# Ledger of designs, part 93: designed miniproteins, single chains, continued (4)

Each design is a single chain, and the fold is of that chain. pLDDT is the mean over its residues in the fold that is shown.

## One batch from the design tools (miniprotein)

Design m15236
Fold by ESMFold2-Fast:
Structure m15236 (fold): chain A 95 residues (1-95)
Amino acid sequence: SRAFELLEQARAALKAGDLAGAVELLRQAADEFEKRQGNGLAQTLREAARALEVGGEATVPAVLALLDAILNNDSPQKIQEALEALRRAVEEALA
């Protein structure tokens, strides 16, 4: 789907060090999920975009882990664990 194509592009942007591009791609993916798959994943992706804006490069590994969990269609528990790890990475980046 277009949403997953945008997530693959966001992952590639992060690996290339393009945080601003990744933020925009994550927001576009969130918009596509709202149209197709509901609001839960859209909210998660908007939180990931915000984490990159607020925490910068220090949050990249946690965002990549979250994107991997979503792209692999892992369990809701695995996605939630990755999201909790992202929240910790943001707190650590701001400390």
Scores: mean pLDDT 86

Design m15237
Fold by ESMFold2-Fast:
Structure m15237 (fold): chain A 58 residues (1-58)
Amino acid sequence: GAAELGRLGATSGAVGAEAAGLARERHPDLVAQADREGGGSSGRGGRIAGERLAAGEA
């Protein structure tokens, strides 16, 4: 349901932040390229806000 989707979004953000931290240490070049594409730092607030905006704008 909608509540479960909200929980998944929060969990996904946390997992993404951890993965980004690991990738930055192992593959800094890849992280730099991802940053150019996304235009943001790994963080819960930015990602969740961005997803909400994209979903709500349409």
Scores: mean pLDDT 54

Design m15238
Fold by ESMFold2-Fast:
Structure m15238 (fold): chain A 87 residues (1-87)
Amino acid sequence: SLSLEERALYLRLIAHEAAEIAESEGRDDLAQRFRALARTRITSEAEARAGLRELLGGLDELLKQTTDPEHRAHLERMRALVEELLA
């Protein structure tokens, strides 16, 4: 199992990457949500899980509209990683 520190680090890294894709797809609202998530202080496993669930929801929303195949492939890989982090 991953430590709290590792879970928080992965959340920040994925959120930053997702924000960049969201901006390129014209979803400034999602980009702002992802950046806010990346800046959120995580001090407990419950907070980490809540952040990862929020990240998963944002990724699903972005995937629904994304047509670029490289962006879709990257979002799908990030989504799979978030699901693994929540298991």
Scores: mean pLDDT 88

Design m15239
Fold by ESMFold2-Fast:
Structure m15239 (fold): chain A 62 residues (1-62)
Amino acid sequence: SLEEQEKARLAAETGEEVPDDPEEFEKMRLRYELRKGFGIEIDPDATLDEIVEKIREALKKK
């Protein structure tokens, strides 16, 4: 499926195992985007709220 293709791509790009849980998958995707786009590294155990705060601070610096 398209979702499996997206998970496979994310796994290949990060070298990490992609979770089956939708929330954990979204957290991993956001961590990858922040790292790639802003050079910000997020702890793998970070909550969604912590990731959102990192995004907010990155945007504030523009």
Scores: mean pLDDT 72

Design m15240
Fold by ESMFold2-Fast:
Structure m15240 (fold): chain A 92 residues (1-92)
Amino acid sequence: SVNDLLREILAPELEEIVRVLEENRELLERAVEEFAPKAREMYETEGATMEEAMRRFIEELERRSEEDPRYRELADVARRVLEAQLRARAAA
């Protein structure tokens, strides 16, 4: 399955990814909640894909990293997860 391939691709980095997400969970949850209305607009009005929404979210995290460096780590993790998802889908 795509999820099995995703797990295999991320396996070498999974422990670090989980650590970064757990250490910055409140920041991630806030960013997701604040981005949710924009993601909804992208899906309903612009016909955007999940990939396009994820790329826009990563850009938002990078913008926030200018004020708070912790968002840089979240952006880097989100980019690695997106790249792994795209590779898993291509292989499935």
Scores: mean pLDDT 80

Design m15241
Fold by ESMFold2-Fast:
Formats: C-alpha cells, structure tokens, sequence
Structure m15241 (fold): chain A 62 residues (1-62)
C-alpha cells in the first residue's frame, strides 16, 4: 500500500506545480483524492486508473 502512494507522490507534486489556474488545481486535487480513496478501499484497479488519468492530465498542462 505505502509503495503505491510513495511512487505516486512525485507525480502528484509535479501535477500540482504544473497547475496554474484554479480549475487545473481543482482537477489535480480531485484525481489525488480519488486515488487515495481507492487505495484506502483496497481498490487497486481504480487506484491504477486514477494514476493513469493524472499522468494524462499532466501531459495536457504543457
């Protein structure tokens, strides 16, 4: 459990740093919240899905 969160932490930090508008930050926080919630529920499939969505969103913040 801790390994997955620790691996995602750099991604989420970068995502928040790349977010410049309130709407972008809201989306970043939403994705982080959904990922953490999925991990707490033991839903590894949902957690992986939200991590992929976060990576895709980061690509759009270029």
Amino acid sequence: MDDALEQASPLFTELLAASRSPAERDEAVRLITQYVTALQNGDQQAAQQYQQQAQQFLQQLR
Scores: mean pLDDT 76

Design m15242
Fold by ESMFold2-Fast:
Structure m15242 (fold): chain A 76 residues (1-76)
Amino acid sequence: SMAQQQQLLDQAKRALTGVRQLALAHAIDGSREAQRQQMRAQYEALRAQLTPANQRELDAFEAELEAQEQLALAAL
């Protein structure tokens, strides 16, 4: 259903945000690397369940996150 696709898209957006936040921390020890890989695997599994249209929306969301991250880093 469209409602189920929206829920999956929202879950994928949250997983992607988590993966990117862990990458930005740059304090990767063995446990954080494992956590990042686990979150990446969850994100990929969620993405695979999305329609192509929702995958494109997720890609647009990732581009927006990247823009926000670059602005935040420039402010440091």
Scores: mean pLDDT 80

Design m15243
Fold by ESMFold2-Fast:
Formats: structure tokens, sequence, C-alpha cells
Structure m15243 (fold): chain A 85 residues (1-85)
């Protein structure tokens, strides 16, 4: 889906800028942002609620942030999704 691809690209851009601000690895934070955005858009396109899409995207950001060692950026992404980190 073109919308999922665009969401992923926007998530990567947000992640890189956030990494620059927080002093974390830009490639790793870009991956967290990309996967969170892709997850949210994919769920919305399948008819999920905004709340469910945000919750699932936050779960992905939390897991991936821990996996890649960029937990500060992941917490900020989760906050941007309106979910408790």
Amino acid sequence: SELIEEARRQGELLGRKLAEKLGEDPEKVAEVGAEAAETAMGLLLQGASVDEARRKAAEVARRKGKELGVEKAAEEIIRMLGVEP
C-alpha cells in the first residue's frame, strides 16, 4: 500500500530527527519510528480504531526500542502516540 509506504517513510524521518535531539543512534530510532508508523497505518487501513492503532504502534515501539537499545526515543514516540511509555 502506498499509504503504508509513506507512513513508514514519515516514521523514519521523525525517528532520525528525534535521535538527533536525544543523542541516540539515528538508524536505530528511524527503524523504531518506521515500524510504529507502518503498524498504525496498516491497522487503520484494516478498519481498526485510532485507539487500537495507537496502542499496537506503542507496543511495537516499546519492543523495538528495547531490542535496539534506544529506549529514550521509543518512550518519546510512545508519548507522541498518546500512550503511557
Scores: mean pLDDT 87

Design m15244
Fold by ESMFold2-Fast:
Structure m15244 (fold): chain A 61 residues (1-61)
Amino acid sequence: SMEDEILAEFREELERARAEAKSLEEFVQRATEITHRYVARYPEYADAIEREALRMLAEEL
């Protein structure tokens, strides 16, 4: 589905941000910016995008 494709792309961008970040704080900042961009572009999937972001961040806590 389109949702699955968007979430796959979103997850890939978060994984790149995590790999490039030098600290948890930097990762959170980058993840927040990426999440805002995706929610703005795909407001229909905002809940799914935000849940995926929280899932990824939970792995770092």
Scores: mean pLDDT 86

Design m15245
Fold by ESMFold2-Fast:
Structure m15245 (fold): chain A 70 residues (1-70)
Amino acid sequence: DMFQKLLEIAKKYNAHLIQPEGSKAVVYGPDMDRRKAVAEELQKIGIKIVSLSREFRFVPEADLVIYVPA
């Protein structure tokens, strides 16, 4: 269950699922260490990271958007 795994990752790292379904993720936010950790967890469950940045970057092919607050 992909959605359950996404919820568990979000809770573990205090991350927000802005768009909660998909396989191509934008991960953004001011906390570099947690942002990187979230990206690594997503890659372990088969999600491709298409953007990993401090500020939001629009990527047309992204279907999953995750925000990692301070």
Scores: mean pLDDT 83

Design m15246
Fold by ESMFold2-Fast:
Structure m15246 (fold): chain A 91 residues (1-91)
Amino acid sequence: AEEVAAELRRLQEEAIAALEAGDVEAALEAIRRILDLVRENRDLLDPRKFIALVLRLIGIEIELELGADPAKIARELRITVDAIIAELLAV
């Protein structure tokens, strides 16, 4: 769980840095990598929380693709990934 949490933190920082730089394509790639990592490690999360967190990440990806404010996306992504890390470390 700790290794997955560390990689999620790295990807979160990468995505936020891309959003702050205005690099939407790099931010989308990082968000997709976060989604893949969460899906690959679903067994480490409560099933109900997994579904809610994955749907939130998908929503963030869609909003960014539709031209949402990068600062808003960075805030939502920080909150969502922090919540996933907290759940991984609660075991």
Scores: mean pLDDT 84

Design m15247
Fold by ESMFold2-Fast:
Structure m15247 (fold): chain A 86 residues (1-86)
Amino acid sequence: DPEVEELKKRLLELAKKLDEIIEKYLVDPSTIPSKEVIEEAKELIKEAEKLIEELRKRGLEELAEEFEKNVEAFKKKVEEKEKKLK
């Protein structure tokens, strides 16, 4: 199913982008990312949440649940860093 293959490709691309932000900004407790990085992370979260909904609509519930767990963990780390900017 080409549509399912495109959704899986989008998931892998999005997961890579989340991992890049984690590695650069979220792993070191002393690192406070810029407001621009926080806004980029928030946009990625919105894209991920939309993709999770699309995966569920296609019956890929297990894949959606695994990705949702990763996105929630990412979101929590971003929120912790954002609080340090306020």
Scores: mean pLDDT 83

Design m15248
Fold by ESMFold2-Fast:
Structure m15248 (fold): chain A 94 residues (1-94)
Amino acid sequence: SPYEQAQAIADEILRIISELIRNPNASEEEIQKKVAELEALFAHLPEEQRARLLALVREFANAKRAGDMEAAKRALEELLRELARWLSQAHLAS
């Protein structure tokens, strides 16, 4: 079902975000790899949701490069909220 496909994608996104939260000192290479994995998963989402999530993951990457750990954490928390909102909307549309 479309909702089951949305859940599978959301679970993979949640796994990657959880890894980023658990490893706040991840290397630049590890961050770039996980950002690329997230961007690939976002390609399966509708354009509006994809644009929002891409903006947030780029905000996270920029904050991390700047050494702003609080801004990086807030961006990941906002990613989780946006993902939850999309999944809720996908459920209601099913």
Scores: mean pLDDT 83

Design m15249
Fold by ESMFold2-Fast:
Structure m15249 (fold): chain A 87 residues (1-87)
Amino acid sequence: SAEEAYRALQEAADKILAEEPGVIGASVTLEGDRITVHLFADSEEAARRAAEKLIEELKKIPGVEVTRVSIQRDANGRATVTIEARV
C-alpha cells in the first residue's frame, strides 16, 4: 500500500539522517501515489552521498519507482536533495 511504502521511505530517510555524516535533516511527504523525500545537507558532497545511499535503499522497497532526483545548493554552501517516487 502507499502507507506501507511511505513508512518504509520514512524509515530509510531516518536511517540516512542518523548514519550519514553531513546530513542535518530529512522529511518525507505522501501525496496520492507520490512520495517526496527531502534530505538537507551541510555540503553538496554530503548531499550526493546521501542521495546515492537513499536511492539504493528505495530500490529494495517493492512497488516504489524513483521518478526524479535533484540536488540544489544554497548561497551558504548547504544542499537540498529532492527525490520523488511513485507507488
Scores: mean pLDDT 86

Design m15250
Fold by ESMFold2-Fast:
Structure m15250 (fold): chain A 91 residues (1-91)
Amino acid sequence: SSAQEQAIRELAEELGVSVETVRAAIDRNRDKFDFSATPLKGFKNTDLEGIGIAALQMAANGTPLSLILHYFETLGIPRESVFEGVRLLLE
């Protein structure tokens, strides 16, 4: 969707990587996504992989980056941890 394309572009811009790199990360981690639900509570600031998976799932669902970051902020998770979590998945 256009919303998904926009969310992926926003993530790519912020991380300093290509849109294709973010799409590849989404594709590699699709089996870890629960597209029936919003990412769950219980994230710790040390669970960077889980945070990254949740952020990629939200972007894949067309959630704007600003709303992804706001969601994690409400859980006490800073922007830096969200970006670190996504970066772990860009391998």
Scores: mean pLDDT 80

Design m15251
Fold by ESMFold2-Fast:
Structure m15251 (fold): chain A 57 residues (1-57)
Amino acid sequence: SMEEIVKAMTIAEEKFGEKGAKAVLLYKVGGMSQAEIAKALGLSKGTVSRILKESGV
């Protein structure tokens, strides 16, 4: 749901900053893979994986 996505984005922003919230959005709404998000945001794939896991997605 949109409410669950907003909650996950808020957690990601608190822990990882703006790029964390963007990673959650790109994954849940954009349907992007972790590798595509890593390339788009200039992060490692491991960092994207950690962001999604710690944000409850």
Scores: mean pLDDT 87

Design m15252
Fold by ESMFold2-Fast:
Structure m15252 (fold): chain A 94 residues (1-94)
Amino acid sequence: SIDELLAEARELVEEAARRLLEKHRDDPEMVQRIERGLASFEELVDEARRAPTPENLELLAIALGLWGQYLRSEGEEELAERLDRVARELLARA
């Protein structure tokens, strides 16, 4: 269901943010960037939950793709692949 995909997307991005914050804990600019990215993503999830339109689901898929690129640059391939899967499933429902 869409609700299950939205919950999974949130959990995966929260895990991504946790790992990136641990890696960059001594870099205040990177920490702030990651925290803002997570907050923005949570807002997109809330919007999609209230109005699961094709446009809102596509925005989430794009955001997941960007998080996946960050994770791949950090060597987190398996987590990035999980984000890509959820993004594809959201697009299939858009």
Scores: mean pLDDT 89

Design m15253
Fold by ESMFold2-Fast:
Structure m15253 (fold): chain A 66 residues (1-66)
Amino acid sequence: EVKKEIQKALELAKAGELTLEIGKELAEKLKNASSEVAELFHAGLEELFTSKEKAAKLLEEALKKL
């Protein structure tokens, strides 16, 4: 389940369609995930304001840590 939510976020980020609102909804589903995965996911959301490429890479790293 958590893996599917991170995959959705990654696909949306690559398409340039991941908004902060969508990211917050996905983050709620990750609130009980490991702290490392949650931190990488939130770091990816923060990077949406500066670099969509870096955001996508951070989301990929979160997926690998699952």
Scores: mean pLDDT 71

Design m15254
Fold by ESMFold2-Fast:
Structure m15254 (fold): chain A 91 residues (1-91)
Amino acid sequence: SVEDIRRLAEALRKSKSLTPEELKEIARLLEEGRVEEAIELARNADGPGLGRQGLDALARHLEVLAERGEDLSTVASVLRTVAVRLEERQR
């Protein structure tokens, strides 16, 4: 739902950092409808990867997706794309 996407965006803003693997796991949990577990993982993450500025940008993008009426499958796809691009930049 729109509120689930907004709650995930807030959790991302409060996260310290997210690894590509953590982003992919959040995407998987969202696709399975396990929204509370996805939010908890995002909130507690502190691995080397997407830092504060990147997390704020991602959260803002999710808020735009929510405003447009996009679903959790679209959000999961965005998270997987960010994870792949982050992996490419770490080389």
Scores: mean pLDDT 83

Design m15255
Fold by ESMFold2-Fast:
Structure m15255 (fold): chain A 80 residues (1-80)
Amino acid sequence: SPLEKALEEVRLAKEYLERLVAAFEADPSIPQEVVEGVRRALEVVRDTLENAKTVEEILEGLRRAEQLLLETGELLNKLL
């Protein structure tokens, strides 16, 4: 179903972001605010996976996480 496919995308995004947080936390050259930005995106994905009941709610959660990651990427580029 479309809902099952959307939930699978959120699950994969969660797994990706959990690995990214672990990698950034292991690297002392990564600024704390960049690590926090990725953690915020992960929390949005986790909240979406637990609470979203429709495809529209899932897509909105993924868009919010994507926006946080784009902002975090811009911050990383300014700090490095």
Scores: mean pLDDT 88

Design m15256
Fold by ESMFold2-Fast:
Structure m15256 (fold): chain A 79 residues (1-79)
Amino acid sequence: MAEEAARAAEELARKSGAEHAAEDVAQAVRYALLGDLEKAAEYLQKAMEKIGETLSREEAREAAVRMAELVRALLEKKR
């Protein structure tokens, strides 16, 4: 689950033109699914910084959890 979700998140980031942030987005989703919300927030803050956006620690934490939920739902539809 966590590895598959990380790969799916990486692919979505690349499709959105955020190839430089794709690995950081994948790590954020992976750590969020593993329950390490501190690392998930750190990786998502790094990803957003590469795109020129800034997130607070709380916003990054919420966004990482929401992104992990979204990727999980997409994988559920594929079975």
Scores: mean pLDDT 78

Design m15257
Fold by ESMFold2-Fast:
Structure m15257 (fold): chain A 86 residues (1-86)
Amino acid sequence: AEKLLEEARKLLEQGKGSEAGLKAGQAGVEAAKEGNFELAEEAKRLGIEGARVAFEQGDASSGTGAALSGIGGALEAGIRLGKKLE
């Protein structure tokens, strides 16, 4: 999970928003499954940033921005549910 998040940060620094958001989403799902909600929350924030960069680059027309937004929403729901169960 942490390795995917670090790769996502590097992709975002390179302006590759779509790829950064996708890897951040994957990292967040893994972190949530492991009960690491702090890492999952960071992955959610990075995924939102990746989606924003992708939309600015016109990736929204290919549906990648919509997919990244969906991943962000799912992560937010998972994090909130996890906190209530702990």
Scores: mean pLDDT 67

Design m15258
Fold by ESMFold2-Fast:
Structure m15258 (fold): chain A 102 residues (1-102)
Amino acid sequence: AEADRLRRELAESLTQNAEIYRKHAEQAKADGDEEKAEAYRNLASTLEQLARAIEAGDFDRARKLAGEVAKAVEKYTGDPSTAKAVQRALDEALDRLEAAAA
């Protein structure tokens, strides 16, 4: 029950963030910034895939997708330290979910 709740909450949070980045992508496209729009779309898609992997309990896939989220964040921000912080936070969250599921 606790593991299922934490997994659902994290998946919902990731899905909500994906929706925000899709809106940012639409705004960037409207502003004529296709590179930024693509970066936001890629981040949103990867967050949605990560949420699905977490819902499925596929932690190997989730960890791979967390790395892809970090790469997308690096492309969007141009900041490797922010990307590393995001990957660390996601890895720590996944560690807690795996521990709760055991």
Scores: mean pLDDT 83

Design m15259
Fold by ESMFold2-Fast:
Structure m15259 (fold): chain A 97 residues (1-97)
Amino acid sequence: AEALREAAVEELRRRSEERARELAAEEESEEEARAALEGARRAAEIMAEGIRAGDLEKAAEEIVKLAREMNGAGAEAAFATGEVGLEEWRRLQEALA
């Protein structure tokens, strides 16, 4: 079971990095691009901890808190990463069923 959770975390990080680069590439400001990358990175850590702990409700609350702190491009990237994390969690639950 732990190996499946770690596989989900690895896929989350891979997909989060890919999506964050897409969002950063759409920003005209280097500062906004950096904010998007940082928002995705921090959100991926929150979602990874949630997957490992089996507590996505707490992870979702932390993503909302992160988005409020970052605003703008950082908040958008944080929410996008949260959605990726929820998709990987659903796949993990199906694999464990």
Scores: mean pLDDT 83

Design m15260
Fold by ESMFold2-Fast:
Structure m15260 (fold): chain A 64 residues (1-64)
Amino acid sequence: MKPSKEEIVEALQREFGLSREQATEVANLILENDFNLEATYEELKKRGIPISPEQLLALIEKLA
């Protein structure tokens, strides 16, 4: 089951303490890359967002 953008934003804020703006940006990247871990993580690195690949994997697995 694919979560809504709002559910992803709320999870990012809750799990990683991201601001609403940062959580929205990360949620957009996850959705645009269809939950692809590698593609999403490459974009996060380019933007300097402090989420580890292990944290991103755990979030995607929890939401998928």
Scores: mean pLDDT 78

Design m15261
Fold by ESMFold2-Fast:
Structure m15261 (fold): chain A 87 residues (1-87)
Amino acid sequence: MTPSELLKQRKAAIESGDVKKAEFLMSKLVTMLVNNKQFEELVRALIEAAELAKKYGNEKLLLAVERLSIRVGFENPDFPTLQERHL
């Protein structure tokens, strides 16, 4: 179970409108990338999820991605998204 496999499965879930599956896969990806301290890759994965959600008009998924980003930032002060928000 690699980050690349999780990204592919997440894209398929977003395209099919399966918000629950997309959230589950995103949570697994976040846990893996945080444990590996790959915060730059995590930021890219969150941006991709938001762009896909916008493309398919899935506002519920957009809110889920934003809430997940806030949670990760709260639990990980060195998360790049927090620094970008201050810019």
Scores: mean pLDDT 70

Design m15262
Fold by ESMFold2-Fast:
Parts: C-alpha cells; structure tokens; sequence
Structure m15262 (fold): chain A 75 residues (1-75)
C-alpha cells in the first residue's frame, strides 16, 4: 500500500541517519517530521525508534532492541 511504501522510506532514512557520526539540524528536523508522520500512520514503534535515535543518541539497532524488549516485558 502507499502507507507501507512511506513506512519503508522512513525506515531507510532512519537506518542512514544512524550511520552518521554526527546529526545536523536538518537531520534532526527531518527525523522529527518523519516521527510525526509515523505516528499519524499508526506506526508508533517506528516513531519511538526515531525519537530514541535523535533524543537519546541511540543507534538504529539499539533503539530497535529497546522497543522489542518493551514489547516482550508487557506480555
């Protein structure tokens, strides 16, 4: 679907973002916009991953593992 393609584009952006040693203001602004888009699409996990990368300085892998742990802990 169109929404799935948008989610794939956001995930690709986030993976590339996490490879950068330093984030620019443009990177941070775009990441915030993508997090809001992900939330509007109901992709709350993706939005949380973006915020962990931008706000907490986590890598994509670290952010994804943290979200997976939070999901398992509530079962």
Amino acid sequence: SHMDKVAEEIEKFVKELSKKPTLTEEDIERAKQYAEIAEKMGRYDLARIIRLIVNDGMTYEEAKKKIEELKKKRK
Scores: mean pLDDT 79

Design m15263
Fold by ESMFold2-Fast:
Structure m15263 (fold): chain A 77 residues (1-77)
Amino acid sequence: MVEEMRRTMDRLMAEMDREDVPASVKAALRRAGEEVLEEIKSMSPSEAQLLNSIFEGSMQTTIAMWRRSKELERRRA
């Protein structure tokens, strides 16, 4: 589970790099991801799976909102 979540975090960080997400936002999300990784070490497999799903969804939402912001800027040009 920890290895799966770390791979998810690395994948999402790479996606944020491709989308040019601000460094401050990436740093905050990386820190949040490390905190979640520590929490899942003490959880049951089902609890860890739920927390991992919530974390992945939150990061995906952040990336989607950033993509939307860039799209709106392009449409205004």
Scores: mean pLDDT 76

Design m15264
Fold by ESMFold2-Fast:
Structure m15264 (fold): chain A 70 residues (1-70)
Amino acid sequence: SIEEFKAWLDKQLARQEATLSPEQLAKLKEINQAVLEEYERLSKTLSPDEVLVKTLQLRTKLLAEMIKEG
């Protein structure tokens, strides 16, 4: 469910919260929000498997962009 996916994202963020700068934390929160919004959008038209695959692909892309920028 969307709630379970959000809870998973929140847990990933919480694991790093104490070690991240405010700027890094803000960027990860922004990525998590974008990923959650895409999950909600796709869940209206795609199968659960397709939603998960495409949502994780977006997350991977956004995280890679964050790493490249520092």
Scores: mean pLDDT 81

Design m15265
Fold by ESMFold2-Fast:
Parts: structure tokens; C-alpha cells; sequence
Structure m15265 (fold): chain A 94 residues (1-94)
């Protein structure tokens, strides 16, 4: 069922957001959440841990080549705010 897959994806995204906040890995957690959403929308399935790790490694390499230090700090700030908003919304719906 697509609905069950969406529920599983949302639960996984919320757990990744909480872990990202706890560990301070905001951009990495935001990238993993985005990758899950992208896979669900485009491939109608959840990505494996190996697929996620590869996608995150490729995105981190791209960011390191393209963004300067100030842009990286702004990205971390936006990622943190997005993760906190996701957790707050999920807790409000329980």
C-alpha cells in the first residue's frame, strides 16, 4: 500500500531529523530526508541504506566543490531549522 509506505517514510524522516538535531549533523540528516522523499515520489519505493549513503556522499562532494564557508554555514542553519520544524509538526500531529 502506498499509504503504508508514506507512513513508514514519514516515521523514518522524523527519526533522522531527531538524530540530526542530537548529533549536530543537520545537512546530512536533511539530505537523507530529501533522498527518501525523492525516491518515494520518483521510484515509488524507499531507498536502501547503501543507496542513501552513496547519494549523501555525492551531494557532500558537490557542496564542498561549489559552496564557500559562509554558504556552508547558511546551509547548516537552514537544515537545522527545517529539521526542528519537521519534528515539531510530527509531535503536534500525535
Amino acid sequence: SMEKMEEEAIERMVELAKEGIETGKYVEAAMEIQAIGHSLLTKHRLPSEEELAKMIAEQKAAIDKVLNEEEKKELEKKAKEALEALVKEAEAKK
Scores: mean pLDDT 80

Design m15266
Fold by ESMFold2-Fast:
Structure m15266 (fold): chain A 83 residues (1-83)
Amino acid sequence: SEELEALREAEELGMPEEILELIREAIREGLDGRTVALRAVARRSGVSVEEVEEAVENPEKMSEKLKEAIRELLEQLAHLSPL
């Protein structure tokens, strides 16, 4: 499954145990990778998952705090996947 593949890739990349635990929990609950990502952003920014989902659909409604959290996550991902 995509979730199991994400866990395997995260383990191979040496991701922190905190992130690995979130992925394992998502797999147990039957959540997809998108849902895990939304929850991670919400947790980091201190906003609700619903606010993150709304921001994905309507970026113009995104709060400054959420924009900053997404920027930080994108910077972290950019270091793992250089263009």
Scores: mean pLDDT 63

Design m15267
Fold by ESMFold2-Fast:
Structure m15267 (fold): chain A 118 residues (1-118)
Amino acid sequence: MKELDEEKKKAIEFVEELAREYVEKKGLSEETAAVAEGVVKTLIALSEEPFSKEEIRRFFLGWAAIDLTGEAVVLKSEKALELVKKADELISSDPEEAEKLLAEANKEIEKKKKELGV
């Protein structure tokens, strides 16, 4: 039987790998990935139960969506906000499509930043 502390350590390592993958392969900003990573690591540390890789991915995507929602609202990017809302609805049923929509939202945010000179 695996010890809870060993499962938590593996979960934290998986979050770190996932954050790197989302930045390097899936078009998330380092800033958004860092927010999602920090929150999910905290949730793992506070949990009385082990997290599966699927649960970790869903929590990561959920917190990435929250961060991107904040940026979209501040930048007044209606398109990014719509993409993030669609992604959030799909995180549990179709996480691969949610990942694509979050990457598209990130591109719209970066485009808006360039248009504003920031």
Scores: mean pLDDT 84

Design m15268
Fold by ESMFold2-Fast:
Structure m15268 (fold): chain A 78 residues (1-78)
Amino acid sequence: DELRERIRRLLEEIRRLAETHLPAEDRARVLAELDELEARLDELIEEHGAEVLLQGLERRVEELRRRAEGLAAGTSVS
């Protein structure tokens, strides 16, 4: 239960990072991926285990943070 709750908190963190820092196109894609994952969360936990999903989501938070930081530092239009 604690692992499941932590997974839900990480999903919320990913959503917040995407909504706050990503451009509209990338944000829409990430949010759609999150919606799909949330819809299938219980099935994925049963299939892969809560710890495996937790680790995957932690990596995704880190990836999004790095991407958001890179986007925040870049202001030029190509």
Scores: mean pLDDT 75

Design m15269
Fold by ESMFold2-Fast:
Structure m15269 (fold): chain A 87 residues (1-87)
Amino acid sequence: TEEDLARLREALKEELKRLGVSDEEADEALASAEKLEEVFSRLSAEQVSAILNALSAEVARLGARNPALRDELGAIATAMVRGLARR
């Protein structure tokens, strides 16, 4: 549902903020795949892995069989891989 997608996106925002990303930059990253890749390019592989684990757990909690949640998590994971590859 739209509400479940919003919860997943909020979980990503909170993880980014925990790592020192500003509210403004986190909101920009949620609106733009390019900006999300840039943000992930500045994080360590361990930090990116921790975010992926947290979001995967959230998707499992909300409904792992929901294709919209899996697609959103897949898009975020793609941005993570591309961000790390920018190094």
Scores: mean pLDDT 83

Design m15270
Fold by ESMFold2-Fast:
Structure m15270 (fold): chain A 85 residues (1-85)
Amino acid sequence: ELKEEVLKALEEFEKLLEEYLKEESEEVRKAARDQVEAARLAVETAEKSPLLTPEEVEELLEQLKRDAEQVVELLKQGKLSLPEP
């Protein structure tokens, strides 16, 4: 199920983002959480939209999945491979 795959990618992104930002200010962490929640809402809205064809919904969900997975990969590399100053 493409939607479930996108939601799982967003969940992994949120988990890594919270871990990466654990020492950041509450405002920064809240902004990050709000962005992830907006992405989840976008997934729900796209799937329920009467203006999008099934093909357009699938393309949008595939793009969101790729974007989320790419950010997760970059976040993992940024956290684990952070060069010393």
Scores: mean pLDDT 68

